# Designed miniproteins, single chains, continued (2), part 111

Each design is a single chain, and the fold is of that chain. pLDDT is the mean over its residues in the fold that is shown.

## One batch from the design tools (miniprotein)

Design m7838
Fold by ESMFold2-Fast:
Structure m7838 (fold): chain A 86 residues (1-86)
Amino acid sequence: SVKKLLESFIKELKQKLEKEKDPRIRRVLKEIIGIFEDLLKNPSPTRIIGAILRLIGELLDEKDPRIRRVLEEAIEKLLEVLNSLK
């Protein structure tokens, strides 16, 4: 289920946020959680693709390797969600 997959990823991201002390990484995690929670309300292919493109745009402008890793993991998770809609 797409909804169960999104809920699982939101839970994982929230657990990472609870353990994270760096304010810039926390900000990016909160943004990603918000994107996933918004998608959970209506997980259409167009909305998921839009979220992927937004995160790719942020990744291309980001120089911090820790934040880049968080963005790459979020993009990978959204590609898994998109693939589950076959």
Scores: mean pLDDT 89

Design m7839
Fold by ESMFold2-Fast:
Structure m7839 (fold): chain A 84 residues (1-84)
Amino acid sequence: MSEEEIRKTLRRAIATAGSKDPFERDVGISMVQMTASVLLLEPDPESLRRGRRALEEMLPEAARVDPEVAEILERTIAELEAKL
């Protein structure tokens, strides 16, 4: 997945997590968590670096929308850094 595709996927998930509908919010949070898990399973350092950059770029938007989403991104960034 390209860095732009990761950002686009995260932006959609974060927007869904910002929903006032509790069901849609839960779906959005689950989508963020699933995206984070996929990024952590990438086999090569270049893919891990792309994932980290995309997450770092999206972190301010996540923090504005939902603190749980921001925590998922921060934790995933730390885990990606530990693998590099």
Scores: mean pLDDT 84

Design m7840
Fold by ESMFold2-Fast:
Structure m7840 (fold): chain A 93 residues (1-93)
Amino acid sequence: SASGENIKKNMTEEEIEELIERLAEEFVRLTKEIHEEGNEELRKAVEEAVEEVEKNPETEVERLMKEAYVLALEGKLTKEKAKELLREMLKKL
């Protein structure tokens, strides 16, 4: 089993939901820094992450992460959408 599966098994439902909430807030913050504040360093890092996944797609989790990054680059990543993607990623870990 992957290390992520062990994390899921050792966390309570409340701890998992709190983790999803925090990560979703970080994704929304990333979107704002790229789109509203013009953080070129973060934008380049996210673009490189998307290219890496496209060159060597290994897992469904990477596909979902790429979707989140693309939405962040487009300024379309809402907190609700980030939570949905994070819940799907955790189910695949």
Scores: mean pLDDT 74

Design m7841
Fold by ESMFold2-Fast:
Structure m7841 (fold): chain A 85 residues (1-85)
Amino acid sequence: SQVVIHLAVTEEMVRSPRWDLILEMVEQLDRGGYRVTVYVEESIAEEVRRALQERGIRAEIVVLPKVSPEDVERLNVPVEVLELP
C-alpha cells in the first residue's frame, strides 16, 4: 500500500540552514514511492514549489495563510505528520 506523508513547512524552515536537509528528506521519500503533500504558508508557496521542482520532487503543494500542526489536523486528512528537524 502506498503511504501518504504530510509535511508542514513554514517560512522559518525555508530560511533555516536545515532547509537543504528537509528538501533531501522529501526527495528521498518521493524516490521511495511515497506520496508527499506539503502544506506551506502563502508567503513562501512559490519559493517552496520552485525548490521542489529544481530537485525533481513530485510533491503536492497545499497553500494555507499560516501553517501549524493543528491546521493540518483540521483539514480532515488522515495525518501521520512527519515532524521535520
Scores: mean pLDDT 72

Design m7842
Fold by ESMFold2-Fast:
Structure m7842 (fold): chain A 65 residues (1-65)
Amino acid sequence: SSRQRQQQQRAAQLRQRAAALRRQSDLNRRNSELYRRRGDKRGYRAADTGSRNSEDLSRGYEQLV
């Protein structure tokens, strides 16, 4: 049905957004590890915060599916 297709499309979009945020979180996590190894505490904190924020948003989108 058209409603079923709309529901599937919305779920797919939410999953895509969640996946994009997961990738962003993973990238920020890798960057925070790099900054930590280099002794860049400011870079570490910024990347770590970005990773946590993206993870929280991803979980929010996953809860809507």
Scores: mean pLDDT 87

Design m7843
Fold by ESMFold2-Fast:
Structure m7843 (fold): chain A 85 residues (1-85)
Amino acid sequence: ERRERLERIKRRAEELAKKSKDPDMKEAFELIRRAAELALEETPESRRKSAVLVSSAGILASSSKDEEEVKKATELIKELNEAEE
């Protein structure tokens, strides 16, 4: 169910942002959390804003040296994109 997937992504991103010690990864996870929150509003404008935040999170994650956190961010971005299809 789309809404349940978005709620899970939001909670997971919030947890990862709280636990991360890398400032760039904290910001990437916070952007993913906000993107999921916007996607839950289900308006064309909120979905567009969500997509922009997802792109920004991907760029930040790609600059990090923490391979495990990068993988987690990439997985959440993929799940968010799949939920919006």
Scores: mean pLDDT 82

Design m7844
Fold by ESMFold2-Fast:
Structure m7844 (fold): chain A 95 residues (1-95)
Amino acid sequence: SEKVEQLKKLKEEIQRIIAEADTNPDEAARRLLEVLDKGIELFKDDPRLTRFLEMHREMVRAILEADLTPEEKRELIKTIAESVLNELDYAIEKL
């Protein structure tokens, strides 16, 4: 289905962001915000998924504004990205 294809594309982008977090956590965080915004727009008709993505978007914004070390940012961004990947997998399984 179209929704499954869109979810798979978001997963691929997030997997790339996880890899980027190892070298540049601030850039990975900014890219994750872009992907989350894209997901919110694409799935605005799914209130559960939209709320989940909005919550994680606010978490990423908080990390970017916080005075954290690169290692702390890396760990937090990877944790958030993995959480989003798990939710997208769950969404795919339900479609």
Scores: mean pLDDT 85

Design m7845
Fold by ESMFold2-Fast:
Structure m7845 (fold): chain A 74 residues (1-74)
Amino acid sequence: SELDELVDKAIEALVAGNFDEAYKLMKEIIEKAPPEKREEVLRFVARAVHIAQTKSPEEARKELEKLKEEFKKI
């Protein structure tokens, strides 16, 4: 639940172009991840940043929400 809230806030920050807030939230997500999952979490973070930088806000939101569903499975 807390992790889900952090992910939702990170998506909102990324879509808004608020990269300072997004960085803070992504750091918290990485720190809360189990050590054995951190490499996988870092890959999701890298993909999320790439989506936010390369897509329109509307397209970024759709792709980030899909990425969130994949993230929930790890």
Scores: mean pLDDT 81

Design m7846
Fold by ESMFold2-Fast:
Structure m7846 (fold): chain A 62 residues (1-62)
Amino acid sequence: SARERYEKERAEKKAGKYVPSPEVAEVAREIGETLRLMGDRIDEYLKNAENGAPPPPDVPIV
């Protein structure tokens, strides 16, 4: 998985060379962007639920 590759490379860099690679930086950026998008989606669904909209089909009913 991407997370395992990132952690492994980070550990290797710390042990031998403490210089982050562009690949490691890009993976971290992608993870951060994904988390932000997930947060935005959750916020949107909560607003829709407050307005009486039905729950989205791919999200569990609370």
Scores: mean pLDDT 66

Design m7847
Fold by ESMFold2-Fast:
Structure m7847 (fold): chain A 82 residues (1-82)
Amino acid sequence: GELVERALLLALEGRGSEAGALLQAAGADKTAMDHLSRLNRALKEGDEEAALEAIRELGRALGDPAATERAVAYLREKFAAR
């Protein structure tokens, strides 16, 4: 829901530590946190494919496909803009 969408958007904005704190406070498990870590790294490295895979894995772990699809669309637009 709203929490998952907010956490994904924070990570995509480069605010990965805030996204992590929000997910941990909400009770996200180690699997979700590991995927968030991979997403944060891929974004810093500019690796679009790795970032897309990490978002999809994180979304599956969090159980919010709608928020995940919106985050994927946002990421694709951001990389297309260079």
Scores: mean pLDDT 81

Design m7848
Fold by ESMFold2-Fast:
Structure m7848 (fold): chain A 114 residues (1-114)
Amino acid sequence: DLLDKLVEALKNGDYLEASRLLSKILRETQDPLELAEILGRVIYAVDKRLGKVKSPEEVLSNERLKKELYLSAVSMAEVFQHVRPDLAQELRDNREESTEALVKGYIEEIEKEK
């Protein structure tokens, strides 16, 4: 599906295809919390490419890493504001729920690699 293609493009460093796929997902997905979970999967793919993957235990228990995931997602939403203008504000307004969804998405990709 589109999400698996997006994650694969990011892992391979195909940033043009990744940007195109993410833009489509951002336009077609209505639920901001579903988008937060998707962004968690995106951040995992970027971390894997950069050799910065966190363990599930670290992501679940480390408040600094959760904050880093949240800030990365907000920054990404701001970069794509012309595709999905309200997403960054929706993430800020629902910080706790957005962070939980981001962590869930990140861990989902770790579990797929095991």
Scores: mean pLDDT 85

Design m7849
Fold by ESMFold2-Fast:
Structure m7849 (fold): chain A 71 residues (1-71)
Amino acid sequence: AMSVVLSAAQAARARAAFARVDPAGSGVVTPAQLKAILRALGLNPSDEEIAAFTRADGTVDVPAFLEAATA
């Protein structure tokens, strides 16, 4: 499977986009929001890649995603 890996510049843009879709600072987004943000950064994530970052409750943990994608 293709890994989602962000450059420092892409990670900064992703953080700004996550703050925009999660203004309450809950630290979670939907898989659809994650997919849209990654596409806006010029990435083409598969549904399998999005599912790998999706929790059992159907949400994506933004801090965990950013740590994994920037390592």
Scores: mean pLDDT 76

Design m7850
Fold by ESMFold2-Fast:
Structure m7850 (fold): chain A 89 residues (1-89)
Amino acid sequence: MMTEEFKLELEAASYILAAATYISLGRKAFERGDYELAIEHYELAIRYAKKALELLETLKKPNENLIAQAKELIEEAERNIAEARAKLA
């Protein structure tokens, strides 16, 4: 039977998957020259990755691999936003 902690870890993992998906969508928008849409997708990726971190931080034994993945996705999205903003300037 699923424990509450296991459910929260699965929820965090789903947010990490959402973040990765939005980074992918942002890259596709960037490749089409839609830099404003790319930024919107990257900002969504950051929001979902941060939600994952917030959930993981509530756990007594957080999954360190999921924490690392969420942090890496935030850093990637922030770099991609900076690149897209440079194209709009």
Scores: mean pLDDT 89

Design m7851
Fold by ESMFold2-Fast:
Structure m7851 (fold): chain A 95 residues (1-95)
Amino acid sequence: SMIEKKAEELTKEAVEQIKKGTEEAAKAARSSSTVEGARALLGAAVHEHQLLKDKTVEEMKKLGASEEVIKKAEEELDKAIEEGRRRLEEVVNEL
């Protein structure tokens, strides 16, 4: 359906934003003068990604997407956020 296609597009766009945000946070963390500063950047990035997930899900609800479509999108977004968190933690651990 058109709703399912739009929900898939919103999910893909949000995943790409999470990946881009993770790379930007990784660069900032590598440039940090302290491990504590790098950990704060990691926490801020994960928080922003969670807000993006919440916004994306809210947009899907407004479109009338089914619970099944929303659940699938949430799983894809959670995976992207967790992969990003692991990447950032790896960067912090290398400092």
Scores: mean pLDDT 88

Design m7852
Fold by ESMFold2-Fast:
Structure m7852 (fold): chain A 97 residues (1-97)
Amino acid sequence: SKEAEKAAEETRQQIKQIVDEAKEKALAYAKEGDLEKAEEIIEQALTEVMNLAGKTAQEYPEVRERMSQISFEGMRALSKTKEEAKKLYEENKKKEE
């Protein structure tokens, strides 16, 4: 339905925003030496992405496969951000020596 397509696109945009904001905040905390907080932000974003995609898939079963793909892409981006945060933390810790 048109309503399902609209909901899927709105959910995709919301997930993109969550991923982008989590990246910005997590990398900022990692740069300040707070890797634990950076990882917490990423894990919270991961849960939010899965919950949003799941909710839309439940309300509109016809876009379930698309929601699964969107959540997978978000999870992959967050995983990449986690590795970037660890690298940034390690590089900044080394420069303070």
Scores: mean pLDDT 88

Design m7853
Fold by ESMFold2-Fast:
Structure m7853 (fold): chain A 85 residues (1-85)
Amino acid sequence: EGKKLAELAAEGARKLAEEAKTPELGGGLAAGVVGIAGGVAKLAGDEELGEGLIRAAERGAELVAAGKGEEGARAAAEGAREAAE
C-alpha cells in the first residue's frame, strides 16, 4: 500500500535525521530514503506517489546542498508525509 510506504519513508527520514551526527548527514540520509521510496513506488506502478516522494527528496537535497541540512531533513520528511495523505 502506497500510504504505508510514504509513512515509512517519512518516519525513516525523521529517525535518520535525529540519529545523524551532523545536520548535513541527517538531511542527506533523509532525502536519500525518501528518494528511494519514490523510486520503489514508481517501480510498483504508483506514478503519483513516486513523483511526490521524488519531489520531496529533491527539495530536501537542494536545502542540504545550500547548507540547510536540518531544513532539508524536515522538508523531505514532511513532503513524504504529505504524499501519504
Scores: mean pLDDT 83

Design m7854
Fold by ESMFold2-Fast:
Structure m7854 (fold): chain A 69 residues (1-69)
Amino acid sequence: MVDLDKLGEEVSKRLGISKETAKTLAKEAIKLLRDKKLSQDEVGEILSKEYGITKSTAKKIVSLAKKYL
């Protein structure tokens, strides 16, 4: 099980975004990694493109999400 609240807090703290937005980003990263079986690099590119964040920031979100898988 993934603790989305804990993951959302960590993402929110590191990116300075709302906990709700952070939980959405974390949930999407987990979905892409687990359900779509995409690589960390592919998920990072998708998050960067869809949410307008830097590729570096997206990779940090994906790395955090993977630790909670």
Scores: mean pLDDT 76

Design m7855
Fold by ESMFold2-Fast:
Structure m7855 (fold): chain A 69 residues (1-69)
Amino acid sequence: DALEKMKKIVKEGLENNKLDEASEEVSKILQEIAKKEGEEKMYELRDKVTLYFIEEDEKLGGNKVGPSL
């Protein structure tokens, strides 16, 4: 399941301060989903991964969610 794989990548990146690496790997998975299943499916899964990132960031004392610099 691509969603569960992306969630694991996000969690490990967040816990190990490797968010840039996690973001790049998730982006590659989302691009493959867009090619195989279309952009609408990619956006749906991206939004689910983003929600998961917010929830996991909050568990770690969260301050990484908000307007980008």
Scores: mean pLDDT 76

Design m7856
Fold by ESMFold2-Fast:
Structure m7856 (fold): chain A 71 residues (1-71)
Amino acid sequence: MKEEIRKIARRHGMSDEQIEEMLSLIDQVLDPSNSEEQKRQALQRLVQLMQDNGVPSDDIVEIVRLVLAGR
């Protein structure tokens, strides 16, 4: 999962710093100690970060599906 996401992000020109931010947000979405509100905010920030970096909608949907399946 994380390596596939790194490859997609790098292909779209995201920096290592931006990729680490994405992975941190994914960890926040998957953290069972976080509230549903905290997980929702992390997921919204993740989607926004990908959009801001020009990741296509189809790849965003795939990444979100992979993240949510990791729950």
Scores: mean pLDDT 81

Design m7857
Fold by ESMFold2-Fast:
Structure m7857 (fold): chain A 69 residues (1-69)
Amino acid sequence: MKKLEELIELGKSSELEEVSRESAKISRELTLNGDLPKTLEENKKALELNKKYLEVLDEKVRKEEEEKE
């Protein structure tokens, strides 16, 4: 589970959120051009990852808070 913890420590889901926001921005621009399928796939993947790590982050926050005191 080092991959999950690594992402939480590196970006605390904030990086994942930023990536998803960037993908959404790019998809918006590319949608106007006509590359809808590719851009949608990219932002959807980022969104799924972000959601997944957000849940793990919540659990980690609870653990950290208890240990922090």
Scores: mean pLDDT 59

Design m7858
Fold by ESMFold2-Fast:
Structure m7858 (fold): chain A 100 residues (1-100)
Amino acid sequence: ASSATATATAQSGNKETVASVPVATATSNDGSSAANTVTVTVTSAATGAVSTGTADMAEGSGSGLATGPKATGTVNATATATSSAASTTLTVGTVTITEK
């Protein structure tokens, strides 16, 4: 079994935007395809509004699917948060899935 979770938090406001883009890696120990979900949460610093974007890397769907032993897949997710003062677009980094 394998799973990958990448959480990126971005805050936007009139003077402050903080964003982090983590990377998650999942390894399958059975040589089968891995199914993973990448969740991006963006919080507006000005309003506290939360925007959640999800990218699924399921078997037979998504970009960069991993199949077979030591196969590597990638997925990119983007979330946008809008505040009264600014809008923030955050692109989650690379999620790597390695099958073994």
Scores: mean pLDDT 44

Design m7859
Fold by ESMFold2-Fast:
Structure m7859 (fold): chain A 72 residues (1-72)
Amino acid sequence: SMAQEKAERALELAQRADEEATTLEASMTAGVAALTGGVALLISEKDPEGALELAERGIENAELALQGKAVK
């Protein structure tokens, strides 16, 4: 599903962000992205709409982490 695919991408980007993190803030933001993507994947079959929203937020936070920015 779209939600599952985006959740997997959020986790992939979060892993990359954590690997590239040079600050505690970036590492923490990557961690939040990973948690959000993981929850999205977990609920993707029960609540596809909620999973999609969480997955997109996970992707956004992973991109923020890659930029060294704080979580939203």
Scores: mean pLDDT 81

Design m7860
Fold by ESMFold2-Fast:
Structure m7860 (fold): chain A 68 residues (1-68)
Amino acid sequence: SLEEVLEALREVLELVARLEAEGRAAGHEELDFEVVDNRTLVLTGRRGDEVTEYRAELSERAAALLAS
């Protein structure tokens, strides 16, 4: 239903916002988002030569939304 799609979208947006806040709080200069294996949201943060990855597992509904 539309309500389920909106809930899945809200979940994705909340995860993105959380990871971005974590990356910025850690002092990363550049942030890049990627979805890997259609299940995991990855934020890659860079500060000079240092690269750090933050990962969040997507629910089945959120993964299905992003794979559409």
Scores: mean pLDDT 77

Design m7861
Fold by ESMFold2-Fast:
Structure m7861 (fold): chain A 81 residues (1-81)
Amino acid sequence: MAEGVIYIFKAPDPNGDLYIALAMFVDPETGKVIFIAESAETAEEAKKKALERLEKYLKEKYGLGEVEIVEETETKIKFRA
């Protein structure tokens, strides 16, 4: 079981909207914290990209299935896999 958080925040950009989604979880094999970051012009797109990359990483690296969203707010998602 892997547990983690995705933080979503707006980066200051004078040329347009930039949002960053930062996924953090503890590697179940090593106990080290792993970071996955994605960016997009909208919070929803950044969130989508981070979730897709996280699910792919967990599936390919650990054979883990679908990511379960335990808690979701505008700026934070808690997940389990």
Scores: mean pLDDT 79

Design m7862
Fold by ESMFold2-Fast:
Structure m7862 (fold): chain A 77 residues (1-77)
Amino acid sequence: SPTREEVILMSTAAILMGSLSFVESLIKKHGPKNPLAQRDLGTIKSQFDSIKSKLEKVDPTLYKKITEKLNQVESMV
């Protein structure tokens, strides 16, 4: 069973995944050069960098999903 700390970490990662999907939607509607989408993407990257080493150890499947989604969204800008 996951610890409370691990649940919080996985919940944070799920929020970042949702934020990436929102940025993808902004790019699809407003184009790849939208300055708000680029700023939000930068913030998401910084937040993911702060948790990625712990997330990879706790939930490697979710780590891979976020990494793949981040790379996909970055390829759109």
Scores: mean pLDDT 86

Design m7863
Fold by ESMFold2-Fast:
Structure m7863 (fold): chain A 70 residues (1-70)
Amino acid sequence: KEQDEEVLELFKEKLKRVVEYAKTASKEEREELIKQIEEEYKKIAPTLSEESAEELKKLVKETIEEIKKL
């Protein structure tokens, strides 16, 4: 469970960096970033507890919405 928290914190940092990159990226690049985020979530979610996977899902959804608003 503590290990899940560390994974979530690392993923949050990655998502912040992706958003910063997306601000200077083209529309096509932003669409590719969204796909990459979704694929990474699918890969990581099965390794986490149900609760942590739901938290990660919310973070991913929020990040995708933020990128779409750019």
Scores: mean pLDDT 81

Design m7864
Fold by ESMFold2-Fast:
Structure m7864 (fold): chain A 90 residues (1-90)
Amino acid sequence: SPGPVLRLDEEQVLRGALVALETAPGALDFHRDDRERLDAIGDTLSRLARIVGLDDHAERLRAARRAGDIDELKKVVREAAEEVRRRLER
């Protein structure tokens, strides 16, 4: 039987994070000229990386967000997505 709606297991959290991380490069490109949206996306991505235990990626995303470096945000997000995929394959 399915558990309570609010129960999250590690696999469900990782799968949700993977969807967000895989869509993030497109969102960053779409909002490239909107500094406030880029800042909000960067904040969301750094928090998400922290939630899934990717502390080094979270710090790098925070630094790229402060710098307004879209290419670095995209690079770190792709690396984070790859790490989440590896954890899901175990």
Scores: mean pLDDT 82

Design m7865
Fold by ESMFold2-Fast:
Structure m7865 (fold): chain A 102 residues (1-102)
Amino acid sequence: MRLRAFPESLSGPLENSSLADVVRAVLAALAGRELPEEASKEEGLEALIAELERLIAAAREAGAPEREIEVLERLRKLFERIRREGTTTEQLQEVVERVAEE
């Protein structure tokens, strides 16, 4: 196991749309990247999008399978859309289910 301790920093500011659960699950799957507890919903999404972009670049450089890169790209696009146009509970649940399946 190389995953860092699960981030506990997202408990308060993202509760409105289960977004905290989505961000926590994605960060856990992406090796436990931590966000500050005082981060707003928008700040949390921005940090997550940046981390996904970084992981996609690293995966491409490492020659990771296209399926893995595609999953990361889909997550990035989903969070970009959520940040831009707002959230839908159905989309958030789908992302959580996909990430939690690990």
Scores: mean pLDDT 55

Design m7866
Fold by ESMFold2-Fast:
Structure m7866 (fold): chain A 75 residues (1-75)
Amino acid sequence: PLEASEVDPETGEVLTYTITSLQELKDRIKERLLKMGVSEKEAEELVDLMIYDPEKALEKIEEMAKKKHEELAKK
């Protein structure tokens, strides 16, 4: 499903040139969530939801990010 058999520029690196890489997409979203202060496990679940139902996942991510920001400001 990730088409890892595509172009391999180097050992350990896999790139897709004909289709989108779900692996890279997941990593990208996960990193963004982690930077926002979301726990690693939560981020992992959210990226899975994003693949399955991106609209719902994005809504939850946005809510969490906003809540986190507000929480930090309150103190």
Scores: mean pLDDT 62

Design m7867
Fold by ESMFold2-Fast:
Structure m7867 (fold): chain A 84 residues (1-84)
Amino acid sequence: SSWLERAREALEREAEERREEAEKAVEELKKEIEKLKKEMKENPEKRKELEQKIVSLATAAALILNSMGKSEEALKLIKEAEKY
């Protein structure tokens, strides 16, 4: 049964790595959204372009959060993005 034990450990390790990767991706997307919000305040002429980028990044982050079972956080990001 050492094979089943190693298979379980490998699956648990892959699940943990995928979760950490997803969490890092969401954090990076949230940081980029905040950066774009600041840029939009400083460059009003770019507002439409920056709003589209914010919506795209928020949608990507929401989809990742939803895949992680964090549906309430995902919906909160979408509701914030609907303002743009």
Scores: mean pLDDT 84

Design m7868
Fold by ESMFold2-Fast:
Structure m7868 (fold): chain A 63 residues (1-63)
Amino acid sequence: MLSEEEQKRVLDGMIAQARAAIAAGDYALAQAIIDSLEEEAKTLPEELKEWVLAQVAELRAAL
């Protein structure tokens, strides 16, 4: 298992990539990343899960 700090860094990178895809108008890529984040959230500790799901909600609102 990755450390919590390493998991958060990976998740931050994915969130940034999804935001960049939305900014570029690549909604297909953004949706794929968002779906991956939501699936990964299912196996995360509750605090990280809540944070990721909040980010997913913001990203989906931007689509």
Scores: mean pLDDT 82

Design m7869
Fold by ESMFold2-Fast:
Structure m7869 (fold): chain A 63 residues (1-63)
Amino acid sequence: SMEEREKLLAEAKQLYDETIKRVNELVKEGEKSKDREKLFQKANDEYRKGMEKASELYKKALE
């Protein structure tokens, strides 16, 4: 239904926005930290996972 599509699109956008926010926070922490490499790796992992999940929700919404 149209309502289900809009809900999935909203969930995908929310997940996208939350992922970008989380990644930016991890990068900012990494710039100030002795564990810089670990935090940057965590940022990359969070980005990949978040973008993959958001993409799946987006594709489901369009089908």
Scores: mean pLDDT 85

Design m7870
Fold by ESMFold2-Fast:
Structure m7870 (fold): chain A 85 residues (1-85)
Amino acid sequence: SEETVLEAARILLETLSEARSKETDPSVVKQLNELMLRITQAIRDLREGKISPQEAAEILRQVVRQMEALGVKVPEELLRLLEEL
């Protein structure tokens, strides 16, 4: 649902913001900022009806994969929400 996508996006943005606040590598900070921007763009497009909740969920899953590749720990709650989408 749209509400589940929005809740997953909220948790993901909070997690990325926390990771960014603790990061000292400028290259990693840039990548974290790009992931946050991608999420905010997906939520805007979802709210404007430009993408479906399913397409938004796939964008969030792609962000999670890139986040894990950067060594950022993904909350279990977020993984469960994405499984429900």
Scores: mean pLDDT 86

Design m7871
Fold by ESMFold2-Fast:
Structure m7871 (fold): chain A 66 residues (1-66)
Amino acid sequence: MKDVKEAAEEARKLLLEQGVSEEQAEKAAKAIETVLSTLQDTLSPEELKELARRMAKTVAAHYKAK
C-alpha cells in the first residue's frame, strides 16, 4: 500500500511536469493508484514505480495530443 501510494504520487508529479492540469493529474494518479493496487502482490516496489511512470507518460502523451 505505501509503495503504491508513493508510485502514484510520483506519477502525479510527472503528469504535472508534462503540463497536465492539476485536476486531470489528480484523476489520472487515482486511476494509476487503483491499477497498482491490483498488482501490488505481483510486482516489486521498483516494478510498481516503473509501471506508474510508464502509465503517467502514456496519459500525458494522450492529453498533449488534444
Scores: mean pLDDT 79

Design m7872
Fold by ESMFold2-Fast:
Structure m7872 (fold): chain A 92 residues (1-92)
Amino acid sequence: SDAETLMQAMGDAIRAAARESPEEAKRVADLFVEALRDYMRRHPEQREAAIAAGEKVAEELSKDPRFKEVAEHVRKGLEQARAEIDAEEAAR
């Protein structure tokens, strides 16, 4: 629930930022992905739930055409975060 609460709050922040500036929206999205990446490192057992929550945020953003680009930016960030965590775990 903590991850879901964070994801909902970040989704709202991304939407608010996107209404002001596309650059600000991407900056907030990058902070969101970084926070998620740190959370997954601290709580490996919550990794799949955290990714699923982040993917839900991107899905909801993409329902409005105005947020499609930032939604795709979030999806790419989540994919990169997952790959980094998987590579770190595969190394040890």
Scores: mean pLDDT 80

